# Designed miniproteins, single chains, continued (4), part 78

Each design is a single chain, and the fold is of that chain. pLDDT is the mean over its residues in the fold that is shown.

## One batch from the design tools (miniprotein)

Design m14691
Fold by ESMFold2-Fast:
Structure m14691 (fold): chain A 91 residues (1-91)
Amino acid sequence: MKEISPEEFLKMMEDHRKLKALPEQERLEVTAKRVIDALKELSEKYPEHKEEFDKLRNEIEEALSRGDYERVKELIKKAVEKIQKINLEKL
């Protein structure tokens, strides 16, 4: 069910623009680029995981291009977990 008033729409637009102005976006971009770089290096060291790392990198880049920072955070978490598991597997 839709409940949209002109004032509610304007408030939503203002909140969205305010969030986009936050330096949090820049921090996420920097973090994502660092994760992408780490995944690239790991894909070179562990070729059998190359496709998995490539998929994660592509998903992070796509989310960044869309401005989907919620998705970027989720993907960064997945990438970090994957890196940790592979590091443990190496022994």
Scores: mean pLDDT 71

Design m14692
Fold by ESMFold2-Fast:
Structure m14692 (fold): chain A 97 residues (1-97)
Amino acid sequence: SELDERMREIADRVYETGDYQGGAEEMRRLGKEAGEEEKGELYAELLLARHEGVTLEKLRRLLEMAIAYAEKVGHPFPREVLEADAEAVIAAFEEKL
């Protein structure tokens, strides 16, 4: 989608400039303008996670945001399946700590 392409362009610019906070704010604003606020928040938090590193708390929050967005857009999998997949990702992350 055009929104996803624009989000990736912001991420690429941030990679060059190091302005992660400015990029995150731009992603959030762009998401709100497009009527996709939850998607903008997800991109912003993923961008910040790349810079700051991922803690278990941040990973759990990101997965909760992704599940909420999937529900909003009518993703074909039920919430319970998405939550099970999220727990598997968390378990894999914990194993590598």
Scores: mean pLDDT 76

Design m14693
Fold by ESMFold2-Fast:
Structure m14693 (fold): chain A 85 residues (1-85)
Amino acid sequence: DSEENRKRYRENLERLALDSLRTALEEARKAGNEELAKLLEEAIRAFEKKDYEKAIKYVEKALELDPDNEDARTALRLLKELLKL
């Protein structure tokens, strides 16, 4: 039961983190912020490889460029939760 619950929790966190990263990326693209978009694309690539530490580093760099980005902040929080699992 605990293993099945942990699997579902992980899958839910993964979905929410990816959704937040994708939303942040689309907003960066709409704004024409190519530097921010590249950092978020790298974060998504790291995430897809399950390299959460690398994904976190790219999101932190993205937040240095756009500290008020709510979707990037949400992704950072969720990625940190995934890293501790």
Scores: mean pLDDT 88

Design m14694
Fold by ESMFold2-Fast:
Structure m14694 (fold): chain A 76 residues (1-76)
Amino acid sequence: MEAARRARIAEAGARGRAEAAAELAAAGETDAERIARQQEYAGLAAEAVALEELGEDPAQVEELLARLRAMVEEVA
């Protein structure tokens, strides 16, 4: 069951990254660094939502949210 949950979380992240890339491309964004950063953020956010929806350990959600905050801090 854990493998199936991890697969679902990974799929959510992959979908988030793909959607972010498609939206940026549709908007005419060509900055590869900005696209990559937005994809990473969207992927991590989607994974955090999936973890919360699956009722995973709150500590795992907090760790992922800490990584999201670190990414925002790095961009700022």
Scores: mean pLDDT 72

Design m14695
Fold by ESMFold2-Fast:
Parts: structure tokens; sequence; C-alpha cells
Structure m14695 (fold): chain A 93 residues (1-93)
């Protein structure tokens, strides 16, 4: 049974814990999804920075950034829907 307050050991997710700056030995499912949203946003900004460092054409930069933003929005929507489904299932008897 998945509860948004269910605790996950950060030792099972060492790369995620390092990248998310998790100092605690355990995180709740809710905290984990919040950190996933934070990391997805940060990753999108890093990809945009890489695009700007490699491309000189403003139109091509704008097209690439639009694709990155659309992808981020889709990912955030999917994670929100997943979180909502988990919360609903945890409340069902």
Amino acid sequence: EIDPNFKIPTSLLPAFAKNAGLKEKEVTVGELFEKINELLTKTAEEVKAAVRSRLTDPAKIAEAEAVIDETLQVQLKLWKEFLDKLAKKAKSS
C-alpha cells in the first residue's frame, strides 16, 4: 500500500539523494515527488544553458527552449497525475 507519508530510505536512491541535496536518511513519498519536480525544473534550465552555449542563432535557440519547456510541462503533469492517483489509492479502504 502506497501512502504519501510512506518513508523511503535515501540509500536506495543514492544518485537522486545527492542531486536533490537530501541529507535525511529517509524521505516521504510526498517529499520525494516535490524533489522530483524541483530536479526536473533545474535539469530543464541546465539543458537551456547548454543550448545557449552551443547555438548562436536566436531562432534555433528559441525553438529548442520551446521544446524543453513543453517537455517539462508534460513531465510535471504526468508526475502530478501520478501523485494524485497515489493519494487517492492511499485513501481508499
Scores: mean pLDDT 73

Design m14696
Fold by ESMFold2-Fast:
Structure m14696 (fold): chain A 68 residues (1-68)
Amino acid sequence: SALLEKIRELLEEILAETDPEKREELERQLLSLWLQHADTLSPEERAALDAEVVKLVREYREKLEEKE
């Protein structure tokens, strides 16, 4: 899924970013991307992506916490 890959890319950029202001901007971009696509996805498409997105977000969130 293009949405899943884009979310993964943004999470990797957030982890690589050392400037907290730039990291906050990337986090806003991630949220905006998710919200925009959530409005355009069918219920079936969204359900199919949820488990995969949750796994990626959880993994990168833990790494982000370690970085902070």
Scores: mean pLDDT 70

Design m14697
Fold by ESMFold2-Fast:
Structure m14697 (fold): chain A 96 residues (1-96)
Amino acid sequence: GKEEMEREREEGEREAREGGAEAARGDLEGNASRYAGGAVRAVGGGVQAYLAAERAWGKEAGDEAMRRALRAAAEGAREAGGERVARALEEGARNA
């Protein structure tokens, strides 16, 4: 039901936030594997949020869920001290 899709969307947004934080830590440490893992996690969370919202409420809701997840990833990155990664994610959200 729509309540289940809302939880799935929120889980994707949380996953994106954590992925953004990990990508920022990898960038700050010069750790390419951590950066890549964080980036994959952030994108995966965004896709999860998109698919859940699109399934329940249509494409426009999916597009907004993706933008919201990328903004959450940027917030996670900024909280981890990774302003460069945060700005890149915010740019991605504007273009989504």
Scores: mean pLDDT 89

Design m14698
Fold by ESMFold2-Fast:
Structure m14698 (fold): chain A 69 residues (1-69)
Amino acid sequence: SMKEEIEQLEEIISAGDDKKKLQELLERPDLPEELKEKIQAYLDTGDKRKLIEIEIELGVLQIKETILK
């Protein structure tokens, strides 16, 4: 479930791995600016609620890319 996936991601973030992954996403030119702002806010504050929103937005973006292709 989404909750279980988020919990797993939080565990990985605690190990430091996922923060690097999110930082790499910020360097992508094709990522929407609003999503980059949310990622930066999470990296700055560590607010787990922002992490959930980021994952939802990424999922929606992937669906849109699939439909448009």
Scores: mean pLDDT 66

Design m14699
Fold by ESMFold2-Fast:
Structure m14699 (fold): chain A 90 residues (1-90)
Amino acid sequence: SKFDEVIKETQKKLDELAKKYPNNKALQELVKELKKVLDEMLKNGLTPEHLMEMSDLVLKYSESLSAEVRKAVEEIMTEFIEKVDKIRDE
């Protein structure tokens, strides 16, 4: 589905961000946790509760991230939400 394509692309972007900052432990943990939610979406379908869980994870780790890394995570998440909303409106 188009949702599965967006979810997989988001996982790829998160993996690329984690590779860019390999020594950032907080980012490595956040990416791991976000990918678990994305994997659950692929297996059981995308729900509003999954989107809330991802938002809560980003908020939980935000204080542990540098401004540059925080902005990169927020940009990936914003693009994910915008693409999900666009598909839902089709």
Scores: mean pLDDT 86

Design m14700
Fold by ESMFold2-Fast:
Parts: structure tokens; C-alpha cells; sequence
Structure m14700 (fold): chain A 99 residues (1-99)
């Protein structure tokens, strides 16, 4: 998988995002882990993001992460399986924010 192209795509999408530089870096690291197939690392990074930021900030970051993953899937940079796993992790993150 071309992890470097996924990173470049994420950076392009995040440039226009209202996220802070720190939040953008967190999203980039999560999407890289998903593209690498390291779902355990992606889950840990997502948990750290949820604990570190306010619920509003975390929801915005998770929404932006979904946008990056969807575009990466459409451009063939990640597999459908990687996208599905990423969506499942975001869903778990959203549930954690609501609890």
C-alpha cells in the first residue's frame, strides 16, 4: 500500500480543515496506521485523540478522518477492507465520546 500517497492526500484535505496542527497530525497518523493495516495502532491513536481533546474537537477530527479515508478508498490508495475497519474504529470512538 502506498502509505506516503495516503499521507499526502490527508495533508491536502486537512489544509482547509478548521483543525489545529496537532489535531491534523493525529488524523494523519491514524490514517497512516489504517493504510499500513496496523489496526491495533490505529485504535490506540484514536483512543488517545478521544482522551486528549474535547468531545466537539474529537468529533470534528473523526469526521475529517472519515473524509480522508473515503477519498483514499475512491483513489485506490486503501482497500475496501481497510476502509471498513477504519469506519468501525471511528464508530467505536463516537460511542466512547457519547458515554
Amino acid sequence: MDVEKVKELAEEILKDSPLTEEQRNAVIEIVKAVAEGDFEKAEKLMDELIEKYTPEQARLALRTLLEVMEKARLEGLITDEQYEKGVELVAKGVEKLES
Scores: mean pLDDT 82

Design m14701
Fold by ESMFold2-Fast:
Structure m14701 (fold): chain A 67 residues (1-67)
Amino acid sequence: GKEIVEAAIENAKQTSAEQSREILFRAGLLLESRGEFEAAKVLFEGAKNAKSREEAVETLEEALKLT
């Protein structure tokens, strides 16, 4: 699961706020499919609530600590 979040962080750093939220949602789905429910929950909340690319990256870094 860690590799998914690391890749998502690098992609989110290079995109818009809207696309960074999409990245959070997709990474969350992948983590959930692998049974990493705590990290997935953090990413789903971030996908709904992140107001900037920077907030999305912070959420991904939080999820990385849970993988």
Scores: mean pLDDT 85

Design m14702
Fold by ESMFold2-Fast:
Structure m14702 (fold): chain A 100 residues (1-100)
Amino acid sequence: MPLPPKTEENIAAFEEAYKKTLPVLLEGVENGEPLKGQREAEEITREMSKDLPEDLKMAYLVGTGLAMAEATIYKGKKEGAEEELIKEAEEKLKKLLEQV
């Protein structure tokens, strides 16, 4: 997927979406309501990105997407997924973050 340009505004939007949506997604997993957490995170992202230029909107979406991926790994840990698979997924996320 093409990432938005690495402008200061796009980086800030990415970080804001990640920081605001990750706690909501993690709470959903902890409470056994991952789909509710996902819907709330999507609503937060939509509200933050409303009426913004496409590049900024995409930066918010990418930040939320990263938070969703991290919450999915956390869900896997809670459900007893294999530690090696979790470690591989975490390392892939770290490499993706280094490219952003």
Scores: mean pLDDT 77

Design m14703
Fold by ESMFold2-Fast:
Structure m14703 (fold): chain A 63 residues (1-63)
Amino acid sequence: LYRAVVETLVEDPKTGEKRVIRGVGTGSTPEQAVAAARQQGEREAREAGWRVLDTRVLSVEAV
């Protein structure tokens, strides 16, 4: 089992303010853990009405 932390850089289209969302995901492979973490950040951004500008993998570790 793997755990990943992904940072998603977002922008509020109404204000132009940039923020970072940290997503955490787990999976049977490093790739699945990263995908889950990225999906969490993207979902949070969409629910808030923010634009996703970039994503960066911060860590992937076996747990």
Scores: mean pLDDT 83

Design m14704
Fold by ESMFold2-Fast:
Structure m14704 (fold): chain A 60 residues (1-60)
Amino acid sequence: SSAEIEKLKRLAEAYETSAKVSRILAERDPANAERYKKTADYFQELANEYKEKAEKLLAE
């Protein structure tokens, strides 16, 4: 449904924003930089997954 596709797109955008924030935190807190970088990578993977799910639903 269009509502489900919109939900997935919003989730993708939210996780992309979270990834960017985590990268900024990595720069501001060098002692915890590795943890923040891993968190950013995880959020980016989730963003990509939700984007792909939205595209697949649109194609069906």
Scores: mean pLDDT 88

Design m14705
Fold by ESMFold2-Fast:
Structure m14705 (fold): chain A 97 residues (1-97)
Amino acid sequence: MEKEMLEAGKEGLRILAKDTGLLTEEEIERIAEYAVKNSKTPEEFVRLTVEKVLSELLGLSEEEVQALLDGWRNPTNVSEAALKAAEKLKQIIEEKK
């Protein structure tokens, strides 16, 4: 499970890196290893991977990351904070083009 999660996480991050140019192989390994070490379930692994990508690469604050994740967990009740974080994410991605 742990090794399978690590390899799947690295592959997902490599696909994102190839399409966006935002991630180096070193950053992919660091993020995936952190997520594996600090997760107890596959769901926690995905959450920690997304949190690290959003915070370290896109410069989102902890509050902005949590607002986005809360919006994704409860799509029928998206907060204003989640919408603002999504707009900031969109702007950062456009600036990196």
Scores: mean pLDDT 67

Design m14706
Fold by ESMFold2-Fast:
Structure m14706 (fold): chain A 71 residues (1-71)
Amino acid sequence: SPVEEELKRAEEERQRLEKEMQDLQKKLDSNSSDKEKNQQTLNKFRQKYQEKLKEIDRRIKLAKELAEGRK
């Protein structure tokens, strides 16, 4: 169903974002040169990730509403 395809795409995007964040954390942990700079970089990426997660949530909600709206 179209709803299942959209949910699958949203889940794949979410998993990609989580993996990118984990990879970034590992890279920053290995550098150990400046904790404050590393924290600022993480905060910027965290904001971007939260924004993307909100977008994914909206898409999931819309897909569910479209499925329920079948007359």
Scores: mean pLDDT 73

Design m14707
Fold by ESMFold2-Fast:
Structure m14707 (fold): chain A 69 residues (1-69)
Amino acid sequence: SMARVQAELDRLERELAATETPDEAEMGIRAARAAAHRALDQGRSTEETIRLMRRAARAGVASARYLAA
């Protein structure tokens, strides 16, 4: 459901803010939101959407770390 995807995004945003630098957290959550929006537009299931957005968040954090180096 859309509500479950939003709840997972809110939880992920809080986790990233607590564990990562501000720039890494921002890149991670931005990537997660983009992935969630794209997956929902493609008609993917809630579970698939959550999986894709969590993967995108990790990739976004890694990209921010690479750019900071």
Scores: mean pLDDT 85

Design m14708
Fold by ESMFold2-Fast:
Structure m14708 (fold): chain A 77 residues (1-77)
Amino acid sequence: DSDLQKKREETEKIGGEGINLSNESGDGQKATELVHQAITSLQQAEENPQNRDKYLQQAEEYVQQLKKLAEENRKKL
């Protein structure tokens, strides 16, 4: 699914940036955990089409938490 692949690539890009910023602030483990949760939810959306929307929503929630963490850490730098 090209849409899920794009979401995964975007999540990995945001995750890499968020982890780098969070490592400088001491929140690297939390950022890494959020990335893993988001990617896992996207994988579940691909494997379970019947529950796709639920897993996509879960992935989006983790991505939003990661973006917020990255923004907070960017302000500290």
Scores: mean pLDDT 77

Design m14709
Fold by ESMFold2-Fast:
Structure m14709 (fold): chain A 65 residues (1-65)
Amino acid sequence: AALEAAEREQLVRTYLAHDRSVSATADALGMSPRNLQYRFRRLFGTPPRGFTLAQAAELLREAAA
């Protein structure tokens, strides 16, 4: 859904902006690291460690189109 697509983009952009740090990303988004891990699993079916730079690049490329 469009809402989930926007949420995925926000998580990915923030994650990359903080050098893929779970704690820094969670702090920037105003949530706990546990909640950030939950959101990654919910939106991508994988924890943050399983999310690749190639997947991040593709998502951001789609958002720019």
Scores: mean pLDDT 73

Design m14710
Fold by ESMFold2-Fast:
Structure m14710 (fold): chain A 91 residues (1-91)
Amino acid sequence: GELDKLLKEARKLIKKAKKSKDKKKKLKLLQKAIDKLEEAFKLTEPSLEAQIDYGLALIQLGVAKLLGEDMEESLLEKAIELLERALKEME
């Protein structure tokens, strides 16, 4: 249904982010993945584990956005790991 579409779109965006070598493009793709997960969370009650990993990913991306050009690649890589875990916990 709609939930499955949102989760598939989020996974596709994360996969594109993992392949991107551009920090700005990676950040933009991860922000789009977060938007899809937020929509998915409105359609179902996520597990506590999924909520925690999602929240931690928001913090990593918030710090990355604040730092702009000075952001460490590791912040984006950590956000990817957290979002992949949240998606797995919603299966």
Scores: mean pLDDT 85

Design m14711
Fold by ESMFold2-Fast:
Order: structure tokens, then C-alpha cells, then sequence
Structure m14711 (fold): chain A 95 residues (1-95)
């Protein structure tokens, strides 16, 4: 349901913010800008019931977070892993 997706997006955001707390101010700003664009586009596609488009967007975001994880601290990596896992769970709900 949309409520289940909303709870998973909240969990995703919580983990992303925890990961960001281990980043520089510049990295946090860049992450926030990219996340705002991602969230707006995801919600747009979901509102149109474009589930295939939403899945593609989630896959692209997961790949971006996996790349970000390569340069993150060990603490940041743990939170990025949880954020990625949450996006994978949203993908499964949209299939």
C-alpha cells in the first residue's frame, strides 16, 4: 500500500540522514540536493502509477548509493547499506 511505501521511505530517509552525519558539510549539501530531486521524481511516478518508471528510478538511486558507499566511513557505510536495503524493499512492493 502507499502507507507501507511511506513507512519505508521514512526508514530510507532516517538511514540517509544518519549516513550524512558522517560526511562533510559539502557532501551533505550535495546528498540533500540529489535526494530532494530523487524523492520528487519518485513521488511523481508513483502518483501516476508508473511503477516500471519508479522501479527504474529506484535502481539508479541504489547504484548511486553503492558508489557513494565506496568513499564513505565504516559508520556511513552501515547506514548507506540500510538505506539501500530499504529501497530494495520498496522495489519488491512495486512488482
Amino acid sequence: SMLDIGELLRKYRDHLLLAASHMSDEQQLELGGFDSRFMGELLRRLSLRDYDGAIKLLEDRIKWLEELKKTASPEGQKHLDEAIKTLEEIKELLK
Scores: mean pLDDT 84

Design m14712
Fold by ESMFold2-Fast:
Parts: structure tokens; sequence; C-alpha cells
Structure m14712 (fold): chain A 90 residues (1-90)
């Protein structure tokens, strides 16, 4: 119950970050930093899901290399999908 609530909160934060980036409310650098923090929190909550954590790490590396808001937004949406899959396993 506690774990599901915390993962759901992080998923909501990720959705907000995608919206804020697309609407120009935050910079790419700020979005990347906040997204890295969100992924770190998910990994703390799901240390047993090594496959999911590897995918999240790979997506964070791709996000760090993103040169445009569109590219960053697409990767951030993919991170959100992977978090939703983790929630679905609970």
Amino acid sequence: EEKLKKLSEVAQEVSKLVRDLVQGRISMDEAKELMKRAVAEVKKLTPEDTGGNKKLNDLVKQLEQAKTRSEAGTIMVEIGVEIAKLIGKL
C-alpha cells in the first residue's frame, strides 16, 4: 500500500514535468535534473526489479544526451510508461 502510493506520486510528478516542459514552463536542464531525481526515487522503491531499473537507467542516459525539448519530452514520456509498468506489477 505505502509503496503503491509513493510510486503513484512519482508517476504524477513525471506527468507534470512532461506537461511543464512541453508548455515551456521549465528549462530542459531543469526537466532533466528533476526527472533524474524522480527515477532515483523509483529505483529506491523497486530495488528488486533489476530489469526495470536497467531500462530506467538507459532512458536517463538518453535524456542527458537530448538536444531538443521534443526529444527530451519523448524520452520523459517513455520513462513514465516504464514507471506505469512497475506500478502494474504490484
Scores: mean pLDDT 85

Design m14713
Fold by ESMFold2-Fast:
Structure m14713 (fold): chain A 69 residues (1-69)
Amino acid sequence: LCEEALKIGKEADKAVLEGAPREEIRKLREEGAALLRADPTCPVAQVAREIAEKLREIGDEIDAELKAA
């Protein structure tokens, strides 16, 4: 269900705020993406995709900074 995908996306955001390990955040992102693929006709699919995109960007930025610094 798309609502569940959004919930997982928000949980990933909360995990970042709580300083959860990288693996936990990545796991949540993967689960959210899987749910969105299972329900592509979801009316909030576009919004959920935007949230997933932002979470991916945050992860990539952190990884890039760690390797560049």
Scores: mean pLDDT 68

Design m14714
Fold by ESMFold2-Fast:
Structure m14714 (fold): chain A 77 residues (1-77)
Amino acid sequence: KVEELRKRAEEIQKKVDEFLKNAQSKIDELKAIGKASPGARPFAEEEIKKIQDTAEKLQKSGDEEVKRLNAEAEKLE
């Protein structure tokens, strides 16, 4: 029971970490596009901001869920 909650918290953290790595790869690609094409830079910057906002939102949600699961596990101990 407690172990299941801890395991779910770890799975969520791992998925968030994987998403952040993928997001960084896309940001790097968009930065390269902005460097190669000055006319595309505003688009690249806007897209990077959207990816960063999405990543921050997912990280926050993941952190809150991990905290909730750990708190629930502590109540059961």
Scores: mean pLDDT 82

Design m14715
Fold by ESMFold2-Fast:
Structure m14715 (fold): chain A 69 residues (1-69)
Amino acid sequence: SLTVEVLELEIRALEGEDIEVPDEETAEELAKAMEVVLPAFEALRREHAGVGLSKEERLAFLRELIAKL
């Protein structure tokens, strides 16, 4: 699932892993996948952004979201 791949890349980036620079086509596909994530994900993300999430809180949120997909 492209959505799961995007969320896993975000987790890896937050953990400080060096993410390979995707080609322009792959980067556009990942951006489209992020736009198509569930409205609930966007609502929760916005709610958390207002709270100023720590790195660990963001990782926990992303892992929980993947587990529900």
Scores: mean pLDDT 61

Design m14716
Fold by ESMFold2-Fast:
Structure m14716 (fold): chain A 64 residues (1-64)
Amino acid sequence: DAIDAAVARFLRADGTVPASALANGAVAAGFASWADAVAALRPLRRADGTVDADAARAALRAAG
């Protein structure tokens, strides 16, 4: 699906995704607004600006 495709596109070797890249990918895929994607990922965001891929998938699906 669009969320899985967005996560896969930006997935790093350590299993994390840059939150800003994922939010942009979600908006481009047409299933979340920027504000909704950022809000959904904020509580999952690590200090380096990344999120865990599995947690990100769950959060974006809940927000949509």
Scores: mean pLDDT 74

Design m14717
Fold by ESMFold2-Fast:
Structure m14717 (fold): chain A 83 residues (1-83)
Amino acid sequence: VLEEVEELGQNVEQFSVDELITRLQEIASNLPSDPERAREVRRGIDEVVAKALQLIQDPQERLRLEAADGIIRMHIWALLRES
């Protein structure tokens, strides 16, 4: 999962916003059960989103990614709180 996040970060330019959202949602759905590894995945997701937002020039695509990131962050936060 962490390696998948790292690969996504290296290839963010090759993905559409919809593809990025789908892959980030898949990563978030498969979080490691170990809380420390889950926190590492969360940090990786934050870095991918930040990098993508710097590359995306379309305001509507930026808003879509930011909205998806918000939902993903809330999901990860809930899982980390319960672990």
Scores: mean pLDDT 76

Design m14718
Fold by ESMFold2-Fast:
Structure m14718 (fold): chain A 77 residues (1-77)
Amino acid sequence: MQSDIDFLRRVAPRAGMSDTELEAVIKYLYGKQYFQQGDYQKAIQYFQEAKRLAQQAGDTGTEQLAQQGLDQVQQKQ
């Protein structure tokens, strides 16, 4: 996952992604990773950050994915 995130950081400027949109995607990926590991506290923190950054970037898709992640974590508490 870290290697995938580093790859995204390198290609995002060429793909036309904003820095804020890229950070939103990266935070979502970290949230999903921690959720899969059972670290729900970190998963919540990263999904909240991803949602905030996606809203700032106007990335409705990433915002919806982050919200779904938060809903899933709440069901596992």
Scores: mean pLDDT 77

Design m14719
Fold by ESMFold2-Fast:
Structure m14719 (fold): chain A 89 residues (1-89)
Amino acid sequence: SDKKKKQELVSRGTGLALRAIGASQESKIITKKDPSKKKISDETDKVSKEAGKLANQGMSSDIETGEKLLAEAEKLVKKADELKKKAEE
């Protein structure tokens, strides 16, 4: 049903938004510990915030638009995770 699909969309979007918040917070910790990592940590924070915005927009959209927005948010969360791993090297 559309109600069940919307609940699944909101659940998925909530998970992505939480992952985005986590990546943003961790990027700030990396910068505080090692100032030489500032540029990559700032990029991680920027990508994470964009992912969070798309996740929130996806949760508030119709099912078709929401699926597309959450797919984009998922790609950005993955990019933030990859940037974070590089910053931790």
Scores: mean pLDDT 85

Design m14720
Fold by ESMFold2-Fast:
Structure m14720 (fold): chain A 70 residues (1-70)
Amino acid sequence: MKTFEEIFEELQKDIEKVKNPELKADLQRTLEEAKRLFEKGTPEDQLKALVLYLAARGMIFAEEEIEKKK
């Protein structure tokens, strides 16, 4: 089973593959905020971190679908 550190590292690698520089910057900020919230250690902040992680994954998926149509 993947740890939170492993899922954030995999997300970082996927962000590096994003071709749109504005989206890449937004995704990087989202990942940094998710890491910050997770490190606070409260259940509420960890849930917020997970929501941000899922949002970032959704943004990458949407961008990949757009790139397929070009």
Scores: mean pLDDT 78

Design m14721
Fold by ESMFold2-Fast:
Structure m14721 (fold): chain A 65 residues (1-65)
Amino acid sequence: LAEKLRELALELNKTTEGPPITLEGLRRLATVAGLSAEQIEELVEAGVTQEAAEAALREAERLRA
């Protein structure tokens, strides 16, 4: 889940516009998807948007089913 979410968030960020992911959004990703601190730092450095992160979480959960 965590690795797939990271990949999807980075990919979706290429076509998504909007505000950067919030601190609360980052905490949610860490809690729900089990992202490591290093993976979270990668998403922040890449400038992942809140919209891309939410879409990636939904898709990663679908792929896990």
Scores: mean pLDDT 73

Design m14722
Fold by ESMFold2-Fast:
Structure m14722 (fold): chain A 69 residues (1-69)
Amino acid sequence: GAAEIAALGRQIGRLLRKHEAGQLTEEDRAELARLLAEFRALTGADLSLEMALQDPEAVQRTIVRALLA
């Protein structure tokens, strides 16, 4: 539901901010990949770890759009 998508979005956003700050650990990368897979399972949005690391702002916009659908 929307609450689950919002919780995943907050966790993904936190990890994307760590990435932007250059603080993303190997454990954080694994967690981010898992959270993106869960988000894809719930919303159908095709998001990969590679896409998220290349354009974190675009991924954040996709999460916000999913919450508004």
Scores: mean pLDDT 83

Design m14723
Fold by ESMFold2-Fast:
Structure m14723 (fold): chain A 111 residues (1-111)
Amino acid sequence: SEAEKLAEEAVEYAKKGKLDEARKKFEEALRLATKADASPLKLMELATRMADIYVAEGKLEEALEFAERALKLFISALGEDDPRNKIAYERLARVYEAMGKLEKAKEYLEK
């Protein structure tokens, strides 16, 4: 999938500290994710890695924005009731926990 390749490239840019290029490539990948050939689980795995990299770099506000945008796109592609959305909720909880917002983290873990 072209979307999966772009998302993998985004993770590689992020690992090299090129966060702006990583963000642009992953945003393009998520836009293409609505196509039938994109694996939702693979894109969620890559989105998780991106959020973790942003957290590790101390870019917590960017990590949160990225995780929220990824969740919105996955809900748009899979529907609000898809159980795979729980993966995105767990990652949002981890970002909030890293920010010290424990009550917010708990809210997302209960979804």
Scores: mean pLDDT 77

Design m14724
Fold by ESMFold2-Fast:
Structure m14724 (fold): chain A 95 residues (1-95)
Amino acid sequence: MPSVEEILQGAKEYAQQAVEKAKKGDKNGALRYLGLAGLYLDAAAHLLMSQGRFDDAALVGEAADELKKAYLNNSSLEEIIKAAEKGIEVAEKVL
């Protein structure tokens, strides 16, 4: 079972891949990695909450929701990049 740190690192790496794919115009690839990053952030938020780290859980959960909304709304490449970059920033801040 991965640690919260391993899950946050995975979220960051998937969000970085989403940015890379989006910058290359690969919308399907960007959305796939954005979706994976969102799932990992959501899993991390639940683990942080179980550890009593409520402020970190709220911050990570808010980022997960933003990535999920960008994914579900079939957002523009620019919106995908913005959501993914927020996911990276939040993961780095909590790591």
Scores: mean pLDDT 86

Design m14725
Fold by ESMFold2-Fast:
Structure m14725 (fold): chain A 89 residues (1-89)
Amino acid sequence: MEEIEKNREKVEKLKKEKKPIPSGGLIAVDIGLEFHEMIERGVAAAKAKRYDDPWALLGALDLRSLLKKNGKLTPEEEAHLQEIIEYTL
């Protein structure tokens, strides 16, 4: 658990070093929360070497699909999702 928090902090630091997040919008808030949850679960699966964990991979794909249904994904948001998928794999 503590290692999961440390990895989450590393991802947050990387995200903060990227361009500023666009202001406002329910989609912007929603993606931030889902990124946090996806990172936690993906990191846990990766640390357990559960690369075959269907939740970790499926969760990343499901998150991307859900965000598309809620609105447009910005290029930066898509890049973040790809980074999470690569981190999980």
Scores: mean pLDDT 51

